# Ledger of designs, part 79: designed miniproteins, single chains, continued (5)

Each design is a single chain, and the fold is of that chain. pLDDT is the mean over its residues in the fold that is shown.

## One batch from the design tools (miniprotein)

Design m18739
Fold by ESMFold2-Fast:
Structure m18739 (fold): chain A 89 residues (1-89)
Amino acid sequence: SEDVKLEIINRILLVLDEALLNKMSKEELLKRLDELKEELLKEYPEEKDFIEELVEEVKKRLEEGEPAYRIAAELAMEHLKAAVEKVTK
């Protein structure tokens, strides 16, 4: 469901925010994202494809040298837009 997808995005955002606040290394952040992926797949098995695609995209962007704050900002905007669209419909 769209609500579950928004929760998945929010869980990833919380991990990225934690990484930024704690100045987490890229290696530590990638490990934390792998742990989050396993947690999300257990909680939301119906959203497996969405979880795998989104987490792997974030990991790839980090490996390619994109800063975590930029990834977090884009995900936060997508989350906000989707939440607003639900309230206004």
Scores: mean pLDDT 82

Design m18740
Fold by ESMFold2-Fast:
Structure m18740 (fold): chain A 68 residues (1-68)
Amino acid sequence: APPEAVFPEPPASKELRDRYLEELGRAMAEVQAALADGRITPEQALAHLDRVSRELYEKAREEEEKRK
């Protein structure tokens, strides 16, 4: 695991985990494009990805709890 990774374990449901990773991947691609285009700074990119990953994780966790 990356030395600085402080993420809770992804949802146990493979379906919800795959959806989470897919959405996060799209956000990463969008941020990478904006960085390459000079529209945002690396600091802004990291802050945006942190927010998106937290939001997606909370949604996946809530959906997983509803399925139990």
Scores: mean pLDDT 71

Design m18741
Fold by ESMFold2-Fast:
Structure m18741 (fold): chain A 79 residues (1-79)
Amino acid sequence: MSVDELIAKIEEIVKTIKANPDMPLEEKRKLAKEMMELVRQLGQLVVANPELTAAVAARVLPLMDEAGAVLKAAMAKEE
């Protein structure tokens, strides 16, 4: 799988979580775990091509921040 394909999948997961704010927290956590697995795979590809490190980080870090913010908001809804 290419770097672009992995980033696209991460973006789809973040979009799904953001589009479904009433999604059960358990489902959001499952999607977050899938996202982290894709990030791990991206890390392995970057190790194979370190010239991509800065470009991949610039594209992935905002997506991780967005996913983290949505999960934090979902956890706050425990009340």
Scores: mean pLDDT 75

Design m18742
Fold by ESMFold2-Fast:
Structure m18742 (fold): chain A 88 residues (1-88)
Amino acid sequence: DDLKKALEHLEKAIEAAKAGDLEEALKHAVEAADYLLRALNEATEEQREYLEKALEHVGEAIEALQAGDLEEAIKHLEKAKEYVEKAL
């Protein structure tokens, strides 16, 4: 299930970011985005809005990670996780 895999990678990205591991956090954030894009192609109309918001927050998290802003990245990753959970 693409949504469950996206959730797993979001959780791994959050833990890596909290540990200060920028490379690992970025890797898992990118993987989460890939699974979210796959899920969006198969999404119901109701799920689509939540998944689009999740993708927006993952994108902002990736930008924050590239800038070295771990606090901002964690905030956006946690928000993305909330939207994925609403789509489940």
Scores: mean pLDDT 88

Design m18743
Fold by ESMFold2-Fast:
Structure m18743 (fold): chain A 81 residues (1-81)
Amino acid sequence: MITPEQAAFIEEVQAEVAKVDPALAEELRARLRAAAEAGASLQEMVDLAFQFLGDAVAAGRLSREQAIALANAIMDIYARF
């Protein structure tokens, strides 16, 4: 079972990524949820999200500028927990 903080973090991250790419947001949500259920900390989930954004840039799904903007949004979300 995931914590309320993990659930809130996942929902807010998904909402930000969905503004750019809804399919990418759902893929990230699934990975973050699986990590949380496996016992990942919020910091480990942030690290996973940043790796996911980097992989999306490498795959041509996001520009570097979009990934930087999303990484900043994710850090702003994380700062509230």
Scores: mean pLDDT 89

Design m18744
Fold by ESMFold2-Fast:
Structure m18744 (fold): chain A 77 residues (1-77)
Amino acid sequence: TSAEELSAQAAMEAARKEFEEAARRIPELRDFLLNGAEDPSLFPQAFGRLYQADPELAGEAGRRVAQAGLEAFQQAL
């Protein structure tokens, strides 16, 4: 309801869009999105590639995974 809350929501939407774009460019991350729930071993591969391409975005993904596990990571994308 505050202007700060509206700005925070806009920032979260922008971050989510960046993550979706990264998944389109990184085949390993895309593979994890499609099959990660069935094969958790895909996560280290996807995360490693994301970290090489965009370490800041990889840090955000790692934080979300740490908070709510694999589901939160997939929801962020």
Scores: mean pLDDT 64

Design m18745
Fold by ESMFold2-Fast:
Structure m18745 (fold): chain A 96 residues (1-96)
Amino acid sequence: MEERIKELLDSIHPLARQRLDELVAEGERIRKELGKENPVEAFLKETQLAIEAMGLVLASRYAESEEEVQAWIDRLRALLEKNKPKMEELIEKWKK
């Protein structure tokens, strides 16, 4: 398992790896700032980051060019931003 994770990380395109490192930092920030006060909000926000991280791994695996990797990263970011209001609605609904 650990060796396969290392091989997977080593196979990630540099552009996707940079974004993955940013997602890890954002997840740590959410955990510190929201995890104690708003566990439901922290859970849903970290879930969105996990979805983006998996998408970056898949983009690195299946994209045939550097331009395609960047395009898939940009598409994932746009999709998550578009779904932000839906996630905030879900957070409010699950708090009750």
Scores: mean pLDDT 70

Design m18746
Fold by ESMFold2-Fast:
Structure m18746 (fold): chain A 60 residues (1-60)
Amino acid sequence: MDDMAAALSARFGVDVDVMRQIIQAVQDAVAAGARTLDQVHQATGIGRAFLDMVGRDLMA
Protein backbone atom coordinates (compact mmCIF):
# COMPACT_ATOMS: atom_id res chain seq x y z
CA MET A 1 0.00 0.00 0.00
CA ASP A 2 2.45 2.68 1.19
CA ASP A 3 5.10 0.93 -0.92
CA MET A 4 3.04 1.38 -4.09
CA ALA A 5 2.39 5.08 -3.41
CA ALA A 6 6.08 5.64 -2.57
CA ALA A 7 7.27 3.76 -5.70
CA LEU A 8 4.92 5.71 -7.99
CA SER A 9 5.82 8.97 -6.24
CA ALA A 10 9.53 8.32 -6.89
CA ARG A 11 8.87 7.24 -10.50
CA PHE A 12 6.73 10.25 -11.51
CA GLY A 13 8.25 12.91 -9.23
CA VAL A 14 4.95 13.54 -7.41
CA ASP A 15 4.46 13.93 -3.65
CA VAL A 16 3.38 10.71 -1.86
CA ASP A 17 0.20 12.33 -0.46
CA VAL A 18 -0.82 13.54 -3.94
CA MET A 19 -0.09 10.08 -5.37
CA ARG A 20 -2.24 8.45 -2.66
CA GLN A 21 -5.12 10.78 -3.59
CA ILE A 22 -4.74 9.84 -7.27
CA ILE A 23 -4.60 6.08 -6.50
CA GLN A 24 -7.69 6.41 -4.27
CA ALA A 25 -9.61 8.43 -6.90
CA VAL A 26 -8.78 5.86 -9.62
CA GLN A 27 -9.80 2.95 -7.36
CA ASP A 28 -13.06 4.72 -6.37
CA ALA A 29 -13.88 5.38 -10.04
CA VAL A 30 -13.15 1.74 -10.97
CA ALA A 31 -15.32 0.54 -8.05
CA ALA A 32 -18.11 2.80 -9.39
CA GLY A 33 -17.86 1.07 -12.80
CA ALA A 34 -15.17 2.97 -14.72
CA ARG A 35 -13.20 0.66 -17.04
CA THR A 36 -11.11 3.17 -19.03
CA LEU A 37 -8.91 6.14 -18.17
CA ASP A 38 -11.37 8.32 -20.12
CA GLN A 39 -14.13 7.30 -17.68
CA VAL A 40 -11.82 7.92 -14.70
CA HIS A 41 -11.00 11.38 -16.13
CA GLN A 42 -14.73 12.17 -16.44
CA ALA A 43 -15.47 10.91 -12.89
CA THR A 44 -12.51 12.58 -11.11
CA GLY A 45 -11.53 15.59 -13.28
CA ILE A 46 -7.85 14.53 -13.14
CA GLY A 47 -5.95 15.33 -16.35
CA ARG A 48 -5.92 12.48 -18.91
CA ALA A 49 -2.18 12.79 -19.65
CA PHE A 50 -1.34 12.45 -15.95
CA LEU A 51 -3.84 9.58 -15.53
CA ASP A 52 -2.35 7.83 -18.57
CA MET A 53 1.13 7.88 -17.00
CA VAL A 54 -0.04 6.79 -13.53
CA GLY A 55 -2.73 4.39 -14.82
CA ARG A 56 -0.21 2.41 -16.88
CA ASP A 57 1.79 1.63 -13.74
CA LEU A 58 -1.36 0.96 -11.64
CA MET A 59 -2.75 -1.45 -14.28
CA ALA A 60 0.54 -3.22 -14.99
Scores: mean pLDDT 72

Design m18747
Fold by ESMFold2-Fast:
Structure m18747 (fold): chain A 120 residues (1-120)
Amino acid sequence: SAEEEEVLNSTIKEIEEQIKLLDEALEKVKKAKTVEEAKKIAIEALKKVLDTNQKNYERFKKMGKSMEDLAELLQNQIDTYKRLIEEIEKSKKKEEILELLELAIDHNKTLLNYIKDKLK
């Protein structure tokens, strides 16, 4: 439907902004002088993405059957991001934080491609 296409297009734009936010966080982590500074930057960025994904999950969960697959995918992304935050909190090296942020970016790119393909 037109409403579903509007929601999907809005979600694409939100994910593109999330990827940009995470790329900016990745550059800041590379420049961070301490592991604690790197953790703070990474966790703050991931929590902003998590908050947006939680909002979108609740929205899609309330929509019809056509949004069920996307809601399930967002639930998986939420669980993944919570795990990544926990792993970053336990990280002792800046390199580990960078790898976890790159993994988060890859997950968002996969989600973006899935939604774009759904509009074909």
Scores: mean pLDDT 87

Design m18748
Fold by ESMFold2-Fast:
Structure m18748 (fold): chain A 91 residues (1-91)
Amino acid sequence: SELLKKGKELIEKGKELIEKGKIGLEGLDLLVNQDHSLPDSVVQQMIIEGTEGKGPYAEEPISWQHFRDVAEELIKKGEELIKKGKELLEK
């Protein structure tokens, strides 16, 4: 059914966002130890995916501190998508 397909897709997308956020947080120490700066292309891609191309950080210079904030937000949004997907599968 369409609801089962959509639920599965939301769960998968949520898992991807959580994994990206976790990788960001786990790798942050390595990035900080290099130059206290992050690859703009990677950080901007994570921000766009996390904010649907919206939000205050999409157009600002990104620091390692902002990367941490974005990574944590991606995890939160991923958890919300998984919850929504599970709710669709329970209907």
Scores: mean pLDDT 66

Design m18749
Fold by ESMFold2-Fast:
Structure m18749 (fold): chain A 70 residues (1-70)
Amino acid sequence: SAISDEEIAQVAALDADKAMALVVAAATGSLRLAETAAKNAGVDLSPEALARASQEEAQRMGRAHAAASG
């Protein structure tokens, strides 16, 4: 995984709004919003890790959609 367990734990430790903003930004591919949210929360997440997480999330959603339609 491109995102480490430590980075996931840091995101989980953020308040709900900041954690959600990071997840949404990663899923939508808006690295600028993800970077700004991480900076405001005091979390140092690399843009490369967030971009890769976006790809993994898209793949996960694709599998969930396939499971729901099958």
Scores: mean pLDDT 56

Design m18750
Fold by ESMFold2-Fast:
Structure m18750 (fold): chain A 69 residues (1-69)
Amino acid sequence: GPALAAARGRAVREVLLAAGLPEVTAQIGSREAARLVAAGHSPEEAARLVARGLGDEVVAQVARALRAV
């Protein structure tokens, strides 16, 4: 549901921050990730999809951060 999607969006925000992204970018990315999770994506898939919108360097950083968890 929306509350679970929002909680998982916050988890994605922590991943984006760990990847070295600015706070504002991580916050915007977490909201987009929450929408993707509500649409049926996993939090890890949502994080990768958000990273693709931010650029190839961010894709590599997010993949590394997800492996560290």
Scores: mean pLDDT 73

Design m18751
Fold by ESMFold2-Fast:
Structure m18751 (fold): chain A 73 residues (1-73)
Amino acid sequence: MEEEIEKQIEAARERAKELGVDEDLAEEEIKLRLENIKNKTKAPQAVVDEMRARAAEQGARLLAREAEKRAAE
């Protein structure tokens, strides 16, 4: 479990680093999304794992979009 969360956080940080975004903000964003899924879902572990993966991707995407917006003219 912890290793899976750590991998998702690392992936988000790596993406943020490539985009020139604060890695700590990317890590915090993904942690908040994972915590929200944990609190809102009372589903089987397989479904929770899938939702966590989607949340990690969504978090990274939102940070990427925010970085693009800040870099825009």
Scores: mean pLDDT 68

Design m18752
Fold by ESMFold2-Fast:
Structure m18752 (fold): chain A 94 residues (1-94)
Amino acid sequence: NPTLELEKTLEKLREEVSEMLAKLKANPSAPQSLIDKVASFEKKLDTIIDALRNPLSAHGQKVLPKLKGLSLEELKQKLEEEFKKLQEEIKKTL
């Protein structure tokens, strides 16, 4: 089930992002702009996960059309690439 596999992949990604955010908040050298970017990405993942879990809900009906023309695989690749860019930005900044 590609939708269920995507949901599980995004839940794992969300866990990694949450841990990354906690570490940044604990680091006095982390700029607020970087903390805000990671927090925004976590919120974006939560929004997508909730829409995938409840596609027929008002939330799902509002969020899923905004992902227009993206296959589940394309969405996964885009989010994984966005996560990699955040990891690189953290490594360059700290």
Scores: mean pLDDT 79

Design m18753
Fold by ESMFold2-Fast:
Parts: sequence; C-alpha cells; structure tokens
Structure m18753 (fold): chain A 76 residues (1-76)
Amino acid sequence: VSVEELEEYIERLRKAKEEGDKEAAVETIERAAKALGSKELAGAAQMIRETDSPEMIRYAVDEAIRELEREKERLK
C-alpha cells in the first residue's frame, strides 16, 4: 500500500461523509481494510453497514480517516 493510495481512500471518505453516501463509505473502508489487513477498519465498515444513525456513521468514518492517516505516517 502506497501513501498515494491511502490519500485517495481518505479523500473518498471525506467526500462520502460530505455527501452522506453510506454505501461509498463502506466500500472505501472495506477496500482499505483489505489492502492494509486492518481488523479495525473492517470493524468500522461492518458497524456502518449495521447502523441507521447518521451521527454514528459520521463518527465511524472519522475514526477510519484517523486510522488511515496513522498508517500513512507509518509509511513515511
């Protein structure tokens, strides 16, 4: 996984959050979870799939973005 790929995931998640696109958020987090082997990201995607709360979805997306930013720093 490259820094550029992680930045693309972060950008897609910020856009999905702004547009309220739950499905795009889940798909992006699942792709990132698979690429990184991250159980934390996989869990976040599952939580978003199973919740109808817009507040909880936004929270989980923000947590996924933070995790991706940490992984990006680890690659530098």
Scores: mean pLDDT 83

Design m18754
Fold by ESMFold2-Fast:
Structure m18754 (fold): chain A 82 residues (1-82)
Amino acid sequence: MPKKLYVVRIIFRGPLSVEEVREALEKLKEKLKGAEVEIEVRELEDGSVEARIKTSTKEAAEYIAGVAELMGAEVEIEEELL
């Protein structure tokens, strides 16, 4: 069977730094010890911060998305086939 990967794309349009976003997401990773979680954070050309989180389970992706929405971020979940 092809493996499914879930990508949670998060955009923060507020006055949050790349480092602040990364620290918040690393704390989420500790709660998801049963799932593979890969975190990438970058600043966009407009000063917004984009985070991409890759995980192997839909449940982990939905949890991450929910926390990001509580932080005031725009959130999208994508499914990728490996």
Scores: mean pLDDT 77

Design m18755
Fold by ESMFold2-Fast:
Structure m18755 (fold): chain A 82 residues (1-82)
Amino acid sequence: SPQEEKAQERALKLLKLLQEGLSVKEIAEKLDVSEETVKRYLILVARELGLSSSNRADIVNALKQLSPEQLEKLAKHVYRRE
């Protein structure tokens, strides 16, 4: 659906901005969402990646190892848990 496509695209943009090292506040401002929404996404991403920690540095390091195709697949899995 168009709503699911927009949610998935937002998730992908969030992951790309996080991979670039932007802060929670900067990502929230760029995507026009709350900082709480970004923080919730960090928890979902850490869980999906099987990380024992939701530490930002660990998440960013894990995301930098992913190909563009793997990042898109991750975005699809993360958005469905919203």
Scores: mean pLDDT 79

Design m18756
Fold by ESMFold2-Fast:
Structure m18756 (fold): chain A 57 residues (1-57)
Amino acid sequence: SRQELERQIAILEATKAVLQAGLDFDQSLGRLSPAQVRAIEQTLDDIDKRIAQLQAQ
């Protein structure tokens, strides 16, 4: 249903916000390698792509 799609989008947006906050915090402490940053950025891109797919329904 459309409500289920909206719920999935909201969960993905919340997940993205948590991951971004964690990335920003860890980067501020200099704790992440370039490979770890790229892995998190790839995950964020995958979430954005999934949100776009759900919004297109």
Scores: mean pLDDT 89

Design m18757
Fold by ESMFold2-Fast:
Structure m18757 (fold): chain A 110 residues (1-110)
Amino acid sequence: DDISLQYRNLGRDYLLNGDYDQAIYYYTLSAQLSTDPLLRGISYRGVGIAYMQLGDYDQAIRYFELSAQLARDVSPVLAAVSYDLASQAYEQLGDLESSQRYRDLSQQLL
């Protein structure tokens, strides 16, 4: 899907340039235009990373969970990465119990 891939590439480029609001916008469009769970998972992980950079850890966790859920059956490695990122976001919030739980979920898939 050319347009979904183009929006994913735009999201990545904005993320790398520190334009996190634009990264969220284009990654979200990429995810919404794709029916492929793997491509949707990758794009929602990108949204989560942008929210991490903004310090919005609650939103980051939400999108990492969504990414992991979409990817779990098709790419355990992508799901594991998303759970590890959610663990890091919980650590930033000082929720060490949830951080450990998501780290365990990540390790279970690897």
Scores: mean pLDDT 90

Design m18758
Fold by ESMFold2-Fast:
Structure m18758 (fold): chain A 90 residues (1-90)
Amino acid sequence: PPALYRPDERLAALLRTVGIDAEEVTEAELLQAFYDYIEKEKLRNPENPSIIDLSSTPLGELVGMDTIDMNDPAPVLAALFEHMTEVPQP
């Protein structure tokens, strides 16, 4: 079974805006929520849709980035995981 993670209050608030109100999420659910947030807030650059503008967004403030390139999402994903705590398996 996949590992479960508990988002902190700031990340949890962002997840609720895309319909995730669970206390624990998987990596796959976090990734899907991240993409859903980008589409909901229309953050894609109209000239280059792989470039995401996070400036002046709560997500950008959370991860400390103004722009991300979706061809290399590793830095933003690493920043998001800093706001999650792995839930111990029983």
Scores: mean pLDDT 80

Design m18759
Fold by ESMFold2-Fast:
Structure m18759 (fold): chain A 84 residues (1-84)
Amino acid sequence: SLGEEVLEIGEQLVEAAEAGDLLKMIGLTLRLIGLYLDAEDERVKEAIEILIEASLKALKIEDPKERAKVLEEGLKKAKELLEE
């Protein structure tokens, strides 16, 4: 489902943040924007918005552990929305 794909991208964002792979984070964020344009479900759109905002905040953080933590918190919120 689209929700499952969004959560998979969220998990990949955490991994990229931990690895310091900023280009991969940017690419994954662009994929989330694409999915947002295709999404019909309001909760899926909100989950995507949370992950995009978390990614943009994380990209400004120099420490990989703090960066990953921001994305982990965003992913948790996105999961709560999509699993309700």
Scores: mean pLDDT 87

Design m18760
Fold by ESMFold2-Fast:
Structure m18760 (fold): chain A 61 residues (1-61)
Amino acid sequence: VRPPAATPEQTAQRVIDLAARGATLEETSLKASLQHAGLSEAQAEAVLAQARAAGATLVPA
C-alpha cells in the first residue's frame, strides 16, 4: 500500500534502511530522488554520507 506523499525525512529514512541491508545505490539517481522529495542539495549529500556509513555501496550513475 502506497502511503500519502512521503515527507523528506521519511524518504531519507527509507534510504538509510536500504543502506543498512547492504544495498547498492546509484548516487546520482538517489540524490535526484531526495531533492525531488524536498531535500536541499546539502541535505541530500548528508543522507548519502549516512547511507555510506550504514554500509551501502554508492556507485556514480
Scores: mean pLDDT 74

Design m18761
Fold by ESMFold2-Fast:
Structure m18761 (fold): chain A 84 residues (1-84)
Amino acid sequence: SLEKLLERAKEIAEEAKKKASPEEQKLIDETLKKLEEYIKLFEQNETSDPKKAAEYLAKAIGYLLRLIGELIQLELEEERKKKA
């Protein structure tokens, strides 16, 4: 469900923010906000314009992948610091 997708995105964002600087935390929050905006656009268009709705859902998934990538990057940077 979209609620489960948003819940997972929020969990990923919170995990990333624990490892992030204040500036990086703001970028994570902006990415999450864009994800939520595209989910809302999908819901607004799912019955009236299925093609447009599908495009919005694809963009939302793209922002989810960006959050996952940010978490991985921050985890790798933390690991690098431990080995120094």
Scores: mean pLDDT 85

Design m18762
Fold by ESMFold2-Fast:
Structure m18762 (fold): chain A 78 residues (1-78)
Amino acid sequence: DKEVVLEYLKKLLEGYKRGEVPDEIQKELSEMISKMINGEPVPITTEDGKVVEVTLTEDQVNDILAEVHEALGEEEKA
């Protein structure tokens, strides 16, 4: 589900933006985005604590990246 990937990405990016996260998160974020763009499975933790692997289409990746970009840009201004 693209929503699960989007939630996880937002959490990582929020921590990175706040400067509260070490370089390890930047590397993890880059790896995750690379996997999404290449159509590789991305490991995500669900609401009930289960780990699932999600493979996204190009359209889904573009939608997620657009949503994340909008959220980050708007929060920066606010």
Scores: mean pLDDT 67

Design m18763
Fold by ESMFold2-Fast:
Structure m18763 (fold): chain A 88 residues (1-88)
Amino acid sequence: SAVLEEVRRLLEEARRLAREIAARDPAAQGSAVTAEVGAHEALELAERDLEKAAETLRKTADVLAQDPRMAPVAEVFREAAELLERAR
């Protein structure tokens, strides 16, 4: 699926960005772990249940948004969720 390939690409970008933020500020390490776990769970769900995968991405984005340093990572997770929601 072209949608799943694009979502995987976005989540790899989000993971990379979260790692870069945590490398500059170790206090963000917990949020970076949240991004890794959320991305992994969403990708596992995406092959079986697109709705639950999108829900997982939105919940992860909401948790990440609580850390202002992770705002750009949260935005990528929201974009990935919107792509899955449009896939129907």
Scores: mean pLDDT 87

Design m18764
Fold by ESMFold2-Fast:
Structure m18764 (fold): chain A 98 residues (1-98)
Amino acid sequence: MGAEAAREAAEAGREAAEKGSPELAVEAGRLANRGAELTEGKEGKIGAGTAAGLASISAGVAKIGGEEGAHVGGESAARAAEGGARGAEAGTWEAGAA
């Protein structure tokens, strides 16, 4: 399911933040995009796609900032992917928080 793939992207983002690896931050963005493709339903696809876009931007920041950027960008990408997974499952961010 797309939400499960988005959660895998969140794990990759956290690992990128811990290791300071811009390459892992970019991988987190790639996995978030795959999650968006696998997400069912029109509203879920929009939410997952938005989260993937934010994760990709965060990964770009990590790549520019090197190791320091990977710590910050990876963490932001992980949070965006987690929010996207909840949104994809529940159709709204607020409803998916429970």
Scores: mean pLDDT 64

Design m18765
Fold by ESMFold2-Fast:
Structure m18765 (fold): chain A 120 residues (1-120)
Amino acid sequence: AAEEARKEEEKKKLREEYKKKAQKAIEEAGKEAIEILEKKAKENPEYKKEFEEAKKQVEEAKEKAIKAAEKDLESAAAILESLAEGFKALGPEFEEVAEIAEKAAKEVKAIRAEEEAAIA
């Protein structure tokens, strides 16, 4: 029926809106993490290779999370949580970047909860 088609279209628009919000949060967090890693690489030349590798991991995780968000926000959040745990395991020098990834995962989960409430 025409009313069912309108309801489905409204739900699709809401899903696309929340997906875009999550992707934007992921991009912003990735940019912040990269800026911190570049600063730390300049301040701590002995860890330069580790910070360069971490920067690559942030860029790869960001792209993977953005792509995952197109299908499932929970998958996107899980990628960010895995990145955060990975950085925590590397030691105190990566704690700030781990916190950024953890915060981004929480934001994506919050957006997911808002999506579920909006389409209920």
Scores: mean pLDDT 85

Design m18766
Fold by ESMFold2-Fast:
Structure m18766 (fold): chain A 100 residues (1-100)
Amino acid sequence: SKLKEEELKKQIENCYNNISNKKERYECIGVVIGKEVAKQGAKNLDESFGPALKLTYKYALDFIKKDVKVEDSPFFLFSLPLPYRLALLEGIEKGFKEEL
């Protein structure tokens, strides 16, 4: 729904507005996305990453592109610098576990 999409966008934007450290910003985005994937009914962590990356591509890529050069595709993760990639993935795991 539009309301849920706007709430998700606002939470991601809050990561950019309130966190100056890039690694912490990517972890923050991951936590937001991980919680949303858990709410959508992902059953385990391994199955959560595909949906999480799809949501990150749809709702976070425009913010990420302001910070770093990334591929404008669903495979953007592989073009993201390793420290930020790891922070995003750690955030997704953390957010997923916190919602369960």
Scores: mean pLDDT 82

Design m18767
Fold by ESMFold2-Fast:
Structure m18767 (fold): chain A 60 residues (1-60)
Amino acid sequence: MLPAEEQAKRLEEAILNNDEETIRELLAGPRSEAKARVVRRFFSLLGTEELRALAREFLA
């Protein structure tokens, strides 16, 4: 498994590129503060209600 910082970078790139499959995979993976910061920062860029629901659950 990738280090938490690398997972956070990959998540940021996936959100910026609208790569929904990679976003789903990373949000289903282990939680970390690095990923949580990316989710909070780029939440408005998530293109579907399904992805926003997954992001809210990830932050819970």
Scores: mean pLDDT 81

Design m18768
Fold by ESMFold2-Fast:
Structure m18768 (fold): chain A 99 residues (1-99)
Amino acid sequence: EEERQQLIEEVKKTIDELNKAAKRLEEYSKLFGDEFKPVADKAKETAKELKEARDQLESGENVDEAMERAQKVIEEAKKVLGDANAAESRYRRLVNKLK
């Protein structure tokens, strides 16, 4: 079914977005200390879980279970990306106070 291939592509895209968010938040932590580090670490952990879910989907074993797992981890990833967006808004406020 095309649905499995579409889910694999969504997982790949989400991993890329999480890795980019983690890099930005690590740069922010260099300027403002540890407040951005927990979100960066969570983004890295969630990207690792998505990679495991992708590997399971690509194996073709227990496809229904693998798809359910991938969907749950994507949903968690969307929350983590939301937290990253909130952290970027906080970074912008901190930078504006330095002007």
Scores: mean pLDDT 82

Design m18769
Fold by ESMFold2-Fast:
Structure m18769 (fold): chain A 84 residues (1-84)
Amino acid sequence: MKPDEAEVLDALGLIYLALGKKDFERGDYENAVESYKKAAELFEQAGSPLAAEAYRNLSEVYEKLGKTDEAEKWRKKAEEIEKA
């Protein structure tokens, strides 16, 4: 990936991560899921380890929604990135 493109994607990921955290704090779990998924996609495209944070937050939202299997899936994905 071109360095300039990775930096832009990482910056956009941070914006969506912040939006997801704000939605989560408001109890807007559906919008928090959308924002965290977008953040994770952008961070993965950028090669950023911040993708792990996005996946951890996504897992927490799914726990709040009672979707335990999905929460565990995203937690494991965050752990894979953290082990690198």
Scores: mean pLDDT 83

Design m18770
Fold by ESMFold2-Fast:
Structure m18770 (fold): chain A 103 residues (1-103)
Amino acid sequence: METKEEILKRAKEFSKREISEEKLKEAKELTTRIAKILGAEEEVIEEAFRYALEGKEPKSDKEAVLMGMFIELMELLLNEDKETIEEIKKGIEEAEKNKEVAV
């Protein structure tokens, strides 16, 4: 479906929310870890965070994917879905360990 238009709408809604700095930091940390597992560059990751928080249109499909993941993780944290967040954290840790022991 229309990924860039959907992400732009979600980013605009998200930029209007009052968000705690603790939840913002956790969402950024989790998104950065996932993005690095996927081979995303630091510049693209940081731009995705900025654009999601400012409600701006992504410049690329990669940036749109990162913005979508960041917004979704923030929504999970805001809804206090601790079970889903814990499962995501375990998946990230397992993927990171597999990269370090296999390479």
Scores: mean pLDDT 75

Design m18771
Fold by ESMFold2-Fast:
Structure m18771 (fold): chain A 113 residues (1-113)
Amino acid sequence: MRPASPEARAAYAALPDEAKTKLNSLIAKYGPEVMEKAREAARAAGLTDGQAEAVAHNAVTLFYDRLVLELAELLKTKPLDEAIKETESRIPQLMDEAVAEAVAAARAGVPFP
């Protein structure tokens, strides 16, 4: 998966290969969970099944961008092992934020990236 925002793309490009490998592992592990939470949240918000699927795809993209930016920020002051561990501890929060943003964007009629 590739980061969508220009800031997340720049941050990803600057990351060590080991950090990129760890991010890919995290998105493979948590991506399906983010998508399902996003579908449930979209349905709860009164969105159609088609809109819920679009929200799920946007949410996983936003989640990946958030993971990249969080890891890049932590790597400024922490070694890779500690930065990864702290990023993993924040995954529930990052998932909730990505899902909430994707649902809000859909309700506002904002085009998905």
Scores: mean pLDDT 84

Design m18772
Fold by ESMFold2-Fast:
Structure m18772 (fold): chain A 72 residues (1-72)
Amino acid sequence: MSERERLEALLRALADEVQAALDAGASLAELEAIVEAALARARAQGFSPETLARFEAAAAELLADVKARLAA
């Protein structure tokens, strides 16, 4: 599996996990914990610095979007 395919799979898994938690009525703290755990997994995968930066940016955008939805 390519590094790009692994990145896409982890991002999809994170998005699915966050959406399932939101549907279950998860708190912001629980959603932040999910994102933090996903970042820890990504850091452990041995990705290139560029790929890791892309994952971290996407995870930050997802968390910002979730915070905006909860504030609305």
Scores: mean pLDDT 82

